# Designed miniproteins, single chains, continued (3): the designs that were tried, part 55

Each design is a single chain, and the fold is of that chain. pLDDT is the mean over its residues in the fold that is shown.

## One batch from the design tools (miniprotein)

Design m10012
Fold by ESMFold2-Fast:
Structure m10012 (fold): chain A 114 residues (1-114)
Amino acid sequence: SEAELERVLALADRVLAALQGLFPELAAELQALHDEFKARLREAHEAKDKEKALEILREYGKRLADLTAALPPGQREMVLDLFERLIIEVGKLMGIPKEEIDKILDETRARLAA
């Protein structure tokens, strides 16, 4: 529903604010990534396109991992915790199975470990 989309986008804005507060040196890059994510998620929701939503989440996770790869391990776990909270709610919005959401989180964690 539109109300659920608005709720998820509001959560995305709170996740962005938390990430920018933790990593002010990455504020501009995080803003750009989130603006693209929100626009693409709106399109996928309007199209009811679960495959596009999965692609958006994978791309977001990969880019977030690349931006934060140089951070200490403890700070990377904080990034993963915020990312997990967001992708769980996107999964509920788009009707994506938990198994696919867990796989995206695992892929993002593995990329950060490389």
Scores: mean pLDDT 86

Design m10013
Fold by ESMFold2-Fast:
Structure m10013 (fold): chain A 74 residues (1-74)
Amino acid sequence: GKPDVELQLELAELAERSGDYRLAGEAYEAVGKMLEKTDPEKAAEYYRKAAEMYEKAGDLESAKRAREKAEELE
């Protein structure tokens, strides 16, 4: 994998497990952005995970933005 993608994904998973849903959302969104042009299907999956994390963090605007990005890529 790409080092930046692997690091952000590890950060996202650790943040999610620790209950830091805002950090998890930001990290999953970063993975989505990095994969957007090379693997749009996987990018959409990570944007959906980011939206779920933002929703758990109470950030409904960021959740909506991430969902709209996922829909654009599918």
Scores: mean pLDDT 84

Design m10014
Fold by ESMFold2-Fast:
Structure m10014 (fold): chain A 65 residues (1-65)
Amino acid sequence: MKSLVEQVIEEAKKIIEEAKSLEELQKELQKLLDKELPKLSFEEAQKTLLEIQKLFLEKLQKEAE
């Protein structure tokens, strides 16, 4: 069974891959975090944010043509 941390990271990956603009990505990602972060422990939230940050940076690198 997938942990909540894994589920949030998977949803973040989908948002990052499907977003058509940087603004849409930030908006949808913020909505996910606002909904899910309060359900996580401090340590789980930190790990989730670090993984999402990595995915976000990879997306920005691809957008910067």
Scores: mean pLDDT 78

Design m10016
Fold by ESMFold2-Fast:
Structure m10016 (fold): chain A 72 residues (1-72)
Amino acid sequence: SEKLAENILKLAEEAVKDPENRDIYTALIVMAVSLLPDKELGREFADRLIAAVDAGNLEEAKKIVEEMLKKL
């Protein structure tokens, strides 16, 4: 639960730092978020995280992960 959220944040941080491999980290984020029991909520969080990562907005990515943690 909390460790899953921490791992998702680390993937988001790496995606922002390494734009050449961002597609790989984004795919891993989607896979990790798919482990959430609420699939609709997981899709919403995945979409929001991908948008934040594409924008290079790590602060927004962290906020999204904190929202996920509250619902785990």
Scores: mean pLDDT 79

Design m10017
Fold by ESMFold2-Fast:
Structure m10017 (fold): chain A 70 residues (1-70)
Amino acid sequence: ALSELEAMFAQYDTDGDGKLSKAEAKEALRDRYGVTPSDELIDRFDRDGDGKLSLEEFRALLQATGLLEN
């Protein structure tokens, strides 16, 4: 079964590329956790520098911000 994080990530991955844009990541965090991360925070976890977050990068961001307690 998909984890809650994987299900949420897939819901906001509207273009189906397996990554979240900065806008989609901000929407997911706002809608699910009531927070709006800064662009600087997102950029810290964007290891590829492509302006998008993979599932792994998104998980790391959630863990670093204390939003994911998994």
Scores: mean pLDDT 74

Design m10018
Fold by ESMFold2-Fast:
Structure m10018 (fold): chain A 55 residues (1-55)
Amino acid sequence: GALETAAEALGVSPEELVKLMRETGLDPEALAEAVASQTGADAAAVAAALKAALA
């Protein structure tokens, strides 16, 4: 599904992505920053990948 595709693109597990979504209250900017912090990626690139995977 979309969640598994997004997690794979971001280099995190689907379970970890769900945890981060809960912690950020489904705020896309906060979620992108949390994923970027864990993976060392750029937050803007993470936000773009999330939009692509969830669109």
Scores: mean pLDDT 75

Design m10019
Fold by ESMFold2-Fast:
Structure m10019 (fold): chain A 61 residues (1-61)
Amino acid sequence: SQEEFLERMRREIEEALRNRDGDRLAALLAELTAHRPTFSPELQAEADRISADALRQWLAQ
């Protein structure tokens, strides 16, 4: 499901941030962006929050 996809993306993004793996993070954010148009408006907002939080955390390192 779309919800399962977003949950997987959160876990993988958290791992990429923990490992300071910028290439993996970029690939995950690109995948999330590519799937975004298929989401409901609520899940699009969720995807946008995931992306914003990930970028904020990356820049804070």
Scores: mean pLDDT 87

Design m10020
Fold by ESMFold2-Fast:
Order: sequence, then C-alpha cells, then structure tokens
Structure m10020 (fold): chain A 80 residues (1-80)
Amino acid sequence: ELVKKAEELEAKGSDEDKKKAAEAYIEAGKKYEKEGKLEEAAEAYEKAGKLYKSLGEMEKALEAEIKAGMLLLKLGVEKV
C-alpha cells in the first residue's frame, strides 16, 4: 500500500523520514497517474507538497502542488 507506507514514514516525525514520506507520495502519485487514478494521484501529490513545504524544500513543494492542480483541473473538479 503506497499511501500507507508514506503515512507510516510521516508518522515517524524526523526530517529524514518526512523526506522519505514525500518521496513515497511522489512515487504513489506517479503510479496512480499511470493507472488513470487521477484523483488519488492528485491527493498523493498534495501530501508530498505539504511535506516538502514543511521541510523548506519549496521548489519540490511547488512542483508537487502544480502536478496536483493540473490533475484536478483535468478531472474537471474545481477547488471550493
């Protein structure tokens, strides 16, 4: 379970574990995109972006947020 693995890493709370969690969410997002699960892919990228932002990795955070936004737009889902 890709998302569960990322959540377990995030729960460990160290910066290194948070970085691994963000990387696991990116990999989950890529896998969901390939499977056509665009909503799940967008959620994975959003979680990765939040983790990168908390780590000060602003470039990676923006990349993940852009991917999530593009997928949500492709789904025709508007933000509230």
Scores: mean pLDDT 78

Design m10021
Fold by ESMFold2-Fast:
Structure m10021 (fold): chain A 68 residues (1-68)
Amino acid sequence: SMEDELIAEAERLAREGAELAEQGRFEEAKKLYDEASRLLEKAGLPTAARVARYDGYRYIEEQKEKLK
């Protein structure tokens, strides 16, 4: 279904965002997490979208701390 495709794409973008965050590419990582959240909203999952954005931003902050 289109819903399943949106969820799968959101998961792919979140994985790519994590890889970018691990490389110190925090602005690009944030953009991918924001897009993943938007796709989950389009899939009709607003709570999952908020959780995914929160988890992504938390991961970016964790990676920032590791580099300090």
Scores: mean pLDDT 89

Design m10022
Fold by ESMFold2-Fast:
Structure m10022 (fold): chain A 51 residues (1-51)
Amino acid sequence: LTGLERAILGLLKQGYSYREIADILGISVGTVRNHTRRIFKKLGLSSRREL
């Protein structure tokens, strides 16, 4: 994972919403959503419930 993907993954595991992650990292909610899809694909995960 990239540094940004690792940061997003850590925040997702802590239960933050996409909006909260976007605010913390200074990026758009759409960017968080796109990176979350890429993270799940790279890790072979189907959903956030597997975190």
Scores: mean pLDDT 81

Design m10023
Fold by ESMFold2-Fast:
Structure m10023 (fold): chain A 79 residues (1-79)
Amino acid sequence: SAAEEEYRREIEEVVKATSDYNKALEAGDKQKAIDAYKKLIEEMERLLEVARRLGAAPEVIEDLQKMIDDAKKKLKELE
């Protein structure tokens, strides 16, 4: 379905954003790391929205929400 393809694309975007963040950290570029981490949070929030629309199990939704909440806390520490 279109929603399943959207879910797959959002997983790929989260993987890419994670890679971009790690590369920025390895380069020691603080601003690039912050920007990449903001993008990672954005993609995780999109993934959560698609998971909700697909009727993912409550445990999956709770795990994704916790990951987003933890990431938002980490972003505040990076800024």
Scores: mean pLDDT 86

Design m10024
Fold by ESMFold2-Fast:
Structure m10024 (fold): chain A 95 residues (1-95)
Amino acid sequence: HMEELEKTKKEIERIEKRWKEVEGQAGASSPVGQVLLYLDFLRWLREELPKASPEVQKILEEKIAEVRTKIDELMEGLLPDDRAEFRARLAEIEA
């Protein structure tokens, strides 16, 4: 059980490290570039979800919700055509 706790901690650290990397890249990117970075991160989180332990799944679900909110907020600041394109891409990721 100590071994499982260590694995859980490492998985959480991996998720948080990737999140910090994405936030750092987003801070240096255009609004369109920010949406693309968060969409790619959302896809990765969704792919990791079915592979994770129940404890890590809860953390991934919370991060998915947080990233989804950021994507929605960023998309509201985009031109209508860009927003339509990203909404379509988001729908494909969420399918």
Scores: mean pLDDT 82

Design m10025
Fold by ESMFold2-Fast:
Structure m10025 (fold): chain A 68 residues (1-68)
Amino acid sequence: GAKADLEAAYAELSADPRFEAELIGDDKIVARSSGDVSHLIGVALRLIGDYPNLEVKVEGDTLIITAK
């Protein structure tokens, strides 16, 4: 379900040293990128493909991920 997908996405982002990821409450991840924009967009597109139950938004250098 969406919660399990969110927890899996959080674990992936936390394992990437180019992201500072926080799980906020039960339904939201905020992950700030220290990498380049191409890496950020690539990760966002991968997460959209892998986790169709999640909304992924890019805001500047930050990924905002929520359950649908």
Scores: mean pLDDT 82

Design m10026
Fold by ESMFold2-Fast:
Structure m10026 (fold): chain A 56 residues (1-56)
Amino acid sequence: KRTETVKKILEALLKGDAQKARNLIEEARKQGVLTDLEVESLRNLAKSLGLDEAAE
């Protein structure tokens, strides 16, 4: 499930779907699927791609 969740987040980020990526990151954090460090890494990746909405 963790690997599947990360894959879905990365696919959303690569497609430029900031809202979907943000929702997936928040849900994964809420459920404890991702650590705080992993969440921050994904947010930093979103910022580097210009998807600021996914980084909040």
Scores: mean pLDDT 75

Design m10027
Fold by ESMFold2-Fast:
Structure m10027 (fold): chain A 91 residues (1-91)
Amino acid sequence: MKELEELFGDEDVEPDPKSVEEAIRKQLPADARSVRVLSIKGKYALVEVELGSGEDRRRFLYAVRLKNVDKETGKVEDVEVLLAMRLPRPP
């Protein structure tokens, strides 16, 4: 049935990780050195952010909600930071 195919094939466009990275950089301080999208799941994404430099580098895992996602291209115009978790440095 076309309806069943629509359920599984409806908008097979995944959000663009590059646009998620660009949107989250607008929420971060200018000293953010690295932003890497780890995973996108529906309207949510997990992003690893590195702040600081040298031995004082701190890594955070950001959980973000994707806003204004283009239905045809998956381009993300904006994100909302829901949670920021500090990643422990290995001993």
Scores: mean pLDDT 71

Design m10028
Fold by ESMFold2-Fast:
Structure m10028 (fold): chain A 66 residues (1-66)
Amino acid sequence: SLEREMEGGVLHLAVAVILETARRSGEATEEDVARLERLRREAERLGDEETAAFADEAIAELRAML
C-alpha cells in the first residue's frame, strides 16, 4: 500500500513537472509527449486513476503545442 502510494505520488509529480515546464516555456516536444504516455501507462498499471487522468489532460495540452 505505502509503496503503491509513493509510486503514484512520484508519477503525479513527474507529470506535473513536465506539464509546468511546457507551460512556462510555451513549447512542447514529441519526446515530452512520449514521456507523459509512459507515465500514463505506469499510472494505469498501478491503478492510479487520478494520475492517469491528469496525464491524459497533460498529453492533450502538450499535443496542442506541437
Scores: mean pLDDT 83

Design m10029
Fold by ESMFold2-Fast:
Structure m10029 (fold): chain A 60 residues (1-60)
Amino acid sequence: AMEKAREIFELAKELAEEYLKKGDREGAVQYLEQAAKLNEELGDKKTAEEARKLAEEARK
């Protein structure tokens, strides 16, 4: 359960980095917000909060 939540987060981070390298901040934010939502549904609120903070940083 927790392992899957973290896996989703790590994959979303990798995808977000690819989007940021291409200058697509909106795409990066979308993936990180989606990962946060999925992690909340899996019960990993801590990883969800990390994903939301990264999404906020990607907006800058």
Scores: mean pLDDT 77

Design m10030
Fold by ESMFold2-Fast:
Structure m10030 (fold): chain A 62 residues (1-62)
Amino acid sequence: SKAEKGRELAELLERSGYPLDEASLRELARLTGASPAYVRRVTARYRDPTDAGVALVLAGLL
C-alpha cells in the first residue's frame, strides 16, 4: 500500500543519508515506480535526507 511504501522510503532515506548510493537509488526507484535517473534528479540538490524525502513527496513519488 501507499502507507507501507512511505514507511519503507522513510527508513531507507534515514539509513542512506546523503549522497544516495546506487543501491539506495535503485530501491527508491522500485518503491516509487519512477526511473533511477528521475529519483537522482529530484534528490540531487539536497544535502539532507529529510529535504530529499520532502522533494520526493512534492514530485508526487509518494
Scores: mean pLDDT 68

Design m10031
Fold by ESMFold2-Fast:
Structure m10031 (fold): chain A 66 residues (1-66)
Amino acid sequence: SSERQRLVQEVVELVYQMVSLLKTGSPEDLKKAKELRERAVELLRQVGGDADSFEISLEQLEKDIS
C-alpha cells in the first residue's frame, strides 16, 4: 500500500540521518542518533517488518561507524 511505502521511506530517511549524526561524534548528535534509531525501529514494527532483527542491525551499524 502507499501508506506502507511512505512509512518504509521514512525509516530509510531516519537511518540516513542517524548515520550522519553518528559520524560527527558529538554527545548531542549521538543522543539524537539513538532517538532516530528508536523511531525507525518502531515505524518498522508498525508496518509488520522484523523490527527486532532491524534493531540488532542498526546497533551493529552504530558500532561500525562509532
Scores: mean pLDDT 84

Design m10032
Fold by ESMFold2-Fast:
Structure m10032 (fold): chain A 70 residues (1-70)
Amino acid sequence: APAEGRVLTKVEVLKDGKVLYEGDASHDSLVEAARKFLEEGDELVVHLKTDDGKETSVRLSKADAEAIVE
């Protein structure tokens, strides 16, 4: 489904089970997180808030990260 009603709240890059990078809901933070994930991270996790106020997290693929940094 189109991601209508989801708002980015936070981004994280994990390596060896530790947080390598943590950023805000800004586009700049998302681009920086995607770059770090492509260079040396194991996981890129985006935290989203739905329109009913629930928070969820989604792991992005390397292909998703490459699309973000283009």
Scores: mean pLDDT 77

Design m10033
Fold by ESMFold2-Fast:
Structure m10033 (fold): chain A 80 residues (1-80)
Amino acid sequence: MLTEEQKAAYRKEFKEFDKDGDGVLDKEELEEYLKHKNLPYSLEEVMSSVDKNGDGTVDWEEFLVLEEDLLKEKEKKAKE
Protein backbone atom coordinates (compact mmCIF):
# COMPACT_ATOMS: atom_id res chain seq x y z
CA MET A 1 0.00 0.00 0.00
CA LEU A 2 1.20 3.50 -0.77
CA THR A 3 1.93 5.78 2.20
CA GLU A 4 0.09 9.08 2.66
CA GLU A 5 3.31 10.94 1.72
CA GLN A 6 3.63 8.87 -1.48
CA LYS A 7 -0.06 9.52 -2.28
CA ALA A 8 0.52 13.28 -1.80
CA ALA A 9 3.50 13.17 -4.20
CA TYR A 10 1.51 11.16 -6.78
CA ARG A 11 -1.46 13.53 -6.39
CA LYS A 12 0.85 16.41 -7.33
CA GLU A 13 2.08 14.49 -10.40
CA PHE A 14 -1.51 13.55 -11.32
CA LYS A 15 -2.57 17.22 -11.21
CA GLU A 16 0.47 18.27 -13.29
CA PHE A 17 -0.45 15.80 -16.06
CA ASP A 18 -4.22 16.44 -15.80
CA LYS A 19 -3.95 19.35 -18.23
CA ASP A 20 -7.74 19.59 -18.74
CA GLY A 21 -8.39 19.67 -14.97
CA ASP A 22 -11.23 17.15 -15.32
CA GLY A 23 -9.89 14.84 -12.58
CA VAL A 24 -8.86 12.07 -14.98
CA LEU A 25 -5.91 11.37 -17.28
CA ASP A 26 -6.92 10.85 -20.89
CA LYS A 27 -4.79 8.80 -23.28
CA GLU A 28 -2.60 11.77 -24.32
CA GLU A 29 -2.00 12.87 -20.71
CA LEU A 30 -1.24 9.29 -19.63
CA GLU A 31 1.20 8.86 -22.55
CA GLU A 32 3.03 12.06 -21.46
CA TYR A 33 3.17 10.71 -17.89
CA LEU A 34 4.62 7.37 -19.04
CA LYS A 35 7.26 9.18 -21.13
CA HIS A 36 8.12 11.50 -18.20
CA LYS A 37 8.64 8.49 -15.91
CA ASN A 38 10.60 6.68 -18.69
CA LEU A 39 8.50 3.55 -18.18
CA PRO A 40 8.97 0.60 -20.60
CA TYR A 41 5.20 0.14 -21.01
CA SER A 42 2.95 0.98 -23.92
CA LEU A 43 -0.13 3.13 -23.46
CA GLU A 44 -2.27 0.14 -24.48
CA GLU A 45 -0.70 -2.15 -21.82
CA VAL A 46 -1.33 0.42 -19.07
CA MET A 47 -4.89 1.17 -20.21
CA SER A 48 -5.81 -2.53 -20.35
CA SER A 49 -4.45 -2.93 -16.78
CA VAL A 50 -6.14 0.04 -15.06
CA ASP A 51 -9.09 1.12 -17.25
CA LYS A 52 -11.59 -1.22 -15.58
CA ASN A 53 -14.56 0.88 -16.76
CA GLY A 54 -13.46 0.91 -20.43
CA ASP A 55 -14.01 4.68 -20.70
CA GLY A 56 -10.50 5.37 -22.07
CA THR A 57 -9.44 7.46 -19.04
CA VAL A 58 -7.58 6.86 -15.76
CA ASP A 59 -9.11 8.43 -12.67
CA TRP A 60 -7.27 9.10 -9.39
CA GLU A 61 -8.05 5.69 -7.87
CA GLU A 62 -6.98 3.87 -11.06
CA PHE A 63 -3.81 6.01 -11.10
CA LEU A 64 -2.96 4.82 -7.56
CA VAL A 65 -3.51 1.19 -8.67
CA LEU A 66 -1.14 1.85 -11.60
CA GLU A 67 1.55 3.21 -9.24
CA GLU A 68 1.16 0.21 -6.89
CA ASP A 69 1.40 -2.18 -9.88
CA LEU A 70 4.53 -0.38 -11.14
CA LEU A 71 6.16 -0.74 -7.69
CA LYS A 72 5.34 -4.48 -7.67
CA GLU A 73 6.83 -4.88 -11.17
CA LYS A 74 10.04 -3.14 -10.04
CA GLU A 75 10.22 -5.52 -7.05
CA LYS A 76 9.72 -8.57 -9.32
CA LYS A 77 12.42 -7.41 -11.75
CA ALA A 78 14.82 -6.68 -8.85
CA LYS A 79 14.42 -10.34 -7.76
CA GLU A 80 15.58 -11.54 -11.22
Scores: mean pLDDT 72

Design m10034
Fold by ESMFold2-Fast:
Structure m10034 (fold): chain A 65 residues (1-65)
Amino acid sequence: SEAEKLNEEGLKLFRQGKYEEALEKFKEAIKLDPNYGKAWGNLAEVLWAQGKFEEAKEYAEKGKK
């Protein structure tokens, strides 16, 4: 699906240390499929890597719906 493609693009950017670009891809994936838990989890991981722990927890919680 398109959400899966955006998730894969986000992971590639995350591996390159391009955190802002990775976040955009994961946010786009979530907009297309809000139930795609992998995108919520990956977005939270990027935020944790940036030291944005409070934001990471918020997104992880939202992904449980």
Scores: mean pLDDT 84

Design m10035
Fold by ESMFold2-Fast:
Structure m10035 (fold): chain A 59 residues (1-59)
Amino acid sequence: MRAQVEAANEAFAAEAEPLIAELREKIETDESLTEREKAVLYAAIGILEAAKAFHEALE
């Protein structure tokens, strides 16, 4: 059970970093986004960064 949780956490860490980078790039380059949509995406990035920091603290 522990090994499966560790594998899931590693997969999350591996996927979270590039996804955060892609979301930041989209906010900066996608001129079609409204200010409200940008605010929601920034909030999503904050949640992903907090989850990543929590995962790193458990290692």
Scores: mean pLDDT 73

Design m10036
Fold by ESMFold2-Fast:
Structure m10036 (fold): chain A 60 residues (1-60)
Amino acid sequence: SKREELLKRLEELEREGTRAVIAGDYKKLAEKLKEMARIYEELGDFEKAERLREIAKKYE
C-alpha cells in the first residue's frame, strides 16, 4: 500500500539521517529531516512534520 511504502521510506530516511550525524554532515541531515517531514505530512502527522522542519532549519 502507499502507506507501507511511505513508512518504509521513512525508515530509510531515519537510517540515512543517523549516518549523516555520525559523519558530521549536517547539511545532509537537514535534507533528510525535510524529506521525513514531507512524509509525515502525507501520513497526516502535521505536528511532527512541523517539528522536523524547525530542527532542519538549525542545520542549514
Scores: mean pLDDT 88

Design m10037
Fold by ESMFold2-Fast:
Formats: structure tokens, sequence, C-alpha cells
Structure m10037 (fold): chain A 63 residues (1-63)
């Protein structure tokens, strides 16, 4: 649904801001932002969100 896709996009934006706060490089953040904007399905959005979470977790471990 459109509402579900909007909720997932909002979640992705919050996670990207968190990843940025952890020091993930801007080039990586911009690539992930572009993928969020290109995603048209709930499945595609869920996949990008999972990747954002993995990137954030890796950055946390590196700290």
Amino acid sequence: SAAEREALRAEARVLLEYARSLGVPEAVIRELEARVEAARTVEELAAVIAEIRDVAAAQEEAA
C-alpha cells in the first residue's frame, strides 16, 4: 500500500540520519538515499532498510 511504502521511507530516512551520525561516509549515504527514492515496492524498501541497518551496525563495530 502507499501508506506502508511511506512509513518504510520515513523509517529509512531516520536510519540514514542515524548512520550519518555514526560517521558513515556521505558517498555511501547518498547511494542508499538514491536507492530508497528509486524503490517502488515494500519488498524493495525492506531490502534497502536491511542494508542501511547492516551499514550502521558495521560502523558501530568499527568505533
Scores: mean pLDDT 86

Design m10038
Fold by ESMFold2-Fast:
Structure m10038 (fold): chain A 65 residues (1-65)
Amino acid sequence: SREELEREVNEALAAIYLHLGKKLMEQGKFEEAVEWFRKAVELAKGTSIQEDAEKALKEAEEMLK
């Protein structure tokens, strides 16, 4: 169905954004990482990677404090 396809596409995009955010974290670019993790969290809602995305966002936000 269209909803199933949208879910698969969103999960794939969320995984890509999560990977990019983690790469930015390794480079010390925490503000940029937060932006990508926020995008990942939005797309990851209801997917298998929702928890990973939310955890990554929280960790990146803590680095900015």
Scores: mean pLDDT 86

Design m10039
Fold by ESMFold2-Fast:
Structure m10039 (fold): chain A 55 residues (1-55)
Amino acid sequence: SMADEALVEHMVASALELAKQVGLDVALALLRKELEEAGLPQSLIDRAVARVAAA
């Protein structure tokens, strides 16, 4: 949905900023946890995690 896509874009941007401060591994773990708690499908979570890991 558009709302899920907007949430993913916001969370990916936030995770990229967080990674600069606390490191990529911590930022990826928090991103996954937040998207899982928001109830997003695993396919969207995996895509968001892959985008942050590839940056």
Scores: mean pLDDT 84

Design m10040
Fold by ESMFold2-Fast:
Structure m10040 (fold): chain A 58 residues (1-58)
Amino acid sequence: AAALLREAHELLGQGRLEEARALLEQVPDNPQANRWLAGIHEAEGRHEEAAAWRARAA
């Protein structure tokens, strides 16, 4: 989990959103991963998906 989150964070910093999303979707029980997934969906205009991922992170 920690190593996967680190790699996803690096990908987010590089603007590689689809690759970061694929890694984060592998840890759906992690609140931090769910928050970052919400951010990716929001950045890509998927507001309903972003809201769903934020709800999971709460």
Scores: mean pLDDT 78

Design m10041
Fold by ESMFold2-Fast:
Structure m10041 (fold): chain A 83 residues (1-83)
Amino acid sequence: FEEAVEILRELGYDSLADMLEEAVKAGDKATAGFLLYNVGELLALRGKNELAAQFYREASKLFEEAGLPTLAERARAKAEELE
């Protein structure tokens, strides 16, 4: 997470970084997973496929821990598509 937050701040997405930190702090794994998934899509649109794949993998892990296996599988498929 620290790495994902740093990447967002380096890219100038401070509000998204703040939202991610708050979701993690609250233990809201579903919200954190959705935020990482959406950032993965944004990074992929900007051609940052390696970073996008990393964000999708983190989202998949969080969705699995949140009890959302269908979303976890979708995020994993997105990561594999970019690798």
Scores: mean pLDDT 80

Design m10042
Fold by ESMFold2-Fast:
Structure m10042 (fold): chain A 74 residues (1-74)
Amino acid sequence: MVEEYIELLRRNADDINMSVSIVARLAAELGIETAREAVERLAEEGALSPDLVEQLRTALTVIARAPESRAFAR
């Protein structure tokens, strides 16, 4: 489940647009916190470039704000 998305992110770490799409789907399916954790784990491992990590963090921030209610945020 989440591990499958982590593997997809590792395989597509050279494609910014694909990585953003994968992270957006992960957030939609398993929640924003799970997606943030996956990105941070891959960043710690050095599996993602710094530029990609920054873009993924920005995408997650936008996703977290756009379709959520305050009751959903934790």
Scores: mean pLDDT 76

Design m10043
Fold by ESMFold2-Fast:
Structure m10043 (fold): chain A 56 residues (1-56)
Amino acid sequence: MAEASDRALEVQRIANEALVELKLSPEEVARIITEALREGLSLDELRERLKEAAEK
């Protein structure tokens, strides 16, 4: 049971964590989120992709 607003808030939290904790740029975070959502990835897969970007 997914509420669109709840998912949007969770994506926003993941984005904020990537900016603050992983020190990714806002442009990198926006690009990764856009690509992940376009590919139909889960929120867990989105988190993993952001971590991979931070490791490189």
Scores: mean pLDDT 76

Design m10044
Fold by ESMFold2-Fast:
Structure m10044 (fold): chain A 88 residues (1-88)
Amino acid sequence: MKEKLKEELLRAAGASAEAAAEALERGDTVVAAFSLTMAIAVADLAAERFGSEEAKEVAELAREALKALLAGDVEKAIELARKAAETA
């Protein structure tokens, strides 16, 4: 049960990060911000509750992507969101 839930949460975090990168490539900043926020929340849950180092890295990359987006650095936000999705 715990192992399967950990894997499902990590997959969900990765999918949210991928959705954020795709939204940014289309210029949809609002959807991207929402998707990055979901990636952070789900990855943090997996990292905290299951000790997942991969989830911790996904959460850190997604936070950096959101920071880049809020600073107006869309190219860096896409790069970091893609890296978060690849890590998951």
Scores: mean pLDDT 85

Design m10045
Fold by ESMFold2-Fast:
Structure m10045 (fold): chain A 85 residues (1-85)
Amino acid sequence: SRSQQLKNQNQVSTLEQQSNELLKKADELLKQGDENLKQAKRAKEAGDMNTALELVGLAGRDYVKAADLLDQADALNKQAQSIQN
């Protein structure tokens, strides 16, 4: 029915919007992780191993969180695709 098609379109749009929000959050975390690794490399080159290890740990946490958000975004995208004909 046309009512069901509209409902499906609304569900797809909501899932795509949620997926895009998660992708944006993941991108921000990836950029933060990359910056932390860049700073860690500089700290290592300066002989500050304690700061380098701390920054590597922060980057690792950001990357793990980003990976989780990317997996969630992919799941939402696949759900949206399954609703389409």
Scores: mean pLDDT 90

Design m10046
Fold by ESMFold2-Fast:
Structure m10046 (fold): chain A 83 residues (1-83)
Amino acid sequence: AVEKVKEYTEKIKRITDYVKKNPNLSIEQLKKLIEEAKKLYDEAVRLAAESGPEARPYAQKAVDYYDETIKLAEEQIKKLEEK
């Protein structure tokens, strides 16, 4: 239902915020956060497909937060690997 899509979207946002607030995360920590965000994203997309059109705005936010998480985490990993 819509409430579950909102819940998973909010969890992805919390991961995004955590990456933003913690510039000293290790490569292992960043990869684990990417994996966690992907699992939440996959569930949010699955539930949105099973839900009515009311879920679409939350599913779109899940896409946006997941994309931002991947971008931020990959940028940090790249900086760490290039040292």
Scores: mean pLDDT 81

Design m10047
Fold by ESMFold2-Fast:
Structure m10047 (fold): chain A 58 residues (1-58)
Amino acid sequence: MSREEAIEAYVEKARAEGIDKSKEEAERSLRNAEKLGISAEEFVNSEDPTRLGMEKLL
C-alpha cells in the first residue's frame, strides 16, 4: 500500500465512523505511527486505526 492510498483509506474509515478528518490530519497521524515502527499499511489495516488516533481527542 502506498502512503497516498493509506491516507485516503484512513480518511474514508474515519468518515464511516462519523469523524471528519482531512488528508493533512491523516498524514500527520500516519507519521506518528511510523515513528513508533508501525507501517502505513499496518496502521490502516489494524482493527481500529481511526479510533486509536481519535482517542487523543477524548
Scores: mean pLDDT 65

Design m10048
Fold by ESMFold2-Fast:
Structure m10048 (fold): chain A 75 residues (1-75)
Amino acid sequence: KQRWIDILAQAMGEEEARRLYENMLTEELAKLFADLVERGLSMSEEELEELLKEAEKHWEDLISSYRKGKELKLA
């Protein structure tokens, strides 16, 4: 999904974002997509749009945690 890669690229550049996205296209991404599908089935269009915004924010939080984890390993 290009939107996720774009968010990641803002934090670490496109090549690193794609690598991280592929490595993270595992349990965390599977859970996120499954949650979106499950919740989307009973949501209005407005609620679905809000859920997508929350999902994007969740990815920003994951990137922040990843960066902080690197700093902790260096420190």
Scores: mean pLDDT 58

Design m10049
Fold by ESMFold2-Fast:
Structure m10049 (fold): chain A 107 residues (1-107)
Amino acid sequence: DAEAEIARLRAEVEELIGRIEDERVRRAIELMVEAAELVADPDVRNAALTVAAEMARQAVEGAAPEELAETARAMADYVAAHEADPASGAAAEALLREAAELLREAG
């Protein structure tokens, strides 16, 4: 059930966000989730949400913000390459770049 999987991923990310101590890292993960919601392509959206959930877990585990910034950057490049709707792709890419910048500032 794809809708149930998406709902579970969203709930997991929201729970993990509440456990992130660094406010810049927390805001960056929130921007990653917002970027995923702007994506029209379901495969690209699911990839972005999966990456956001993984980054949230890594952040709770104490991963270096610089490493998380590289992941956010890679997702921005992925969305730019794979999202067919230019407006949705550009908006999502902008949020992912903001997330990467916040993560660099946190490191």
Scores: mean pLDDT 82

Design m10050
Fold by ESMFold2-Fast:
Structure m10050 (fold): chain A 77 residues (1-77)
Amino acid sequence: MPSIEIPLKKIKELFEEALNSEEINEELVEEAKKLAEELIELLKTNTPESEEKEKIIKEIEELLKEFEEKIKKKLAE
């Protein structure tokens, strides 16, 4: 795979757009999570097993947790 930068950017944009709404946009959150899960699946299926691949997958999982925390923090008022 030549680059994962575009899918990662899209996922980040969807989460940020959801958080910047006056009301949390659950549809954008759901779409971002779905894209991240699909990206992880594509990496698992289409790239050979390596430490680099495992690190990238963990980076995506960490990104998901970070945005999930931000969403919960904004809802906790």
Scores: mean pLDDT 74

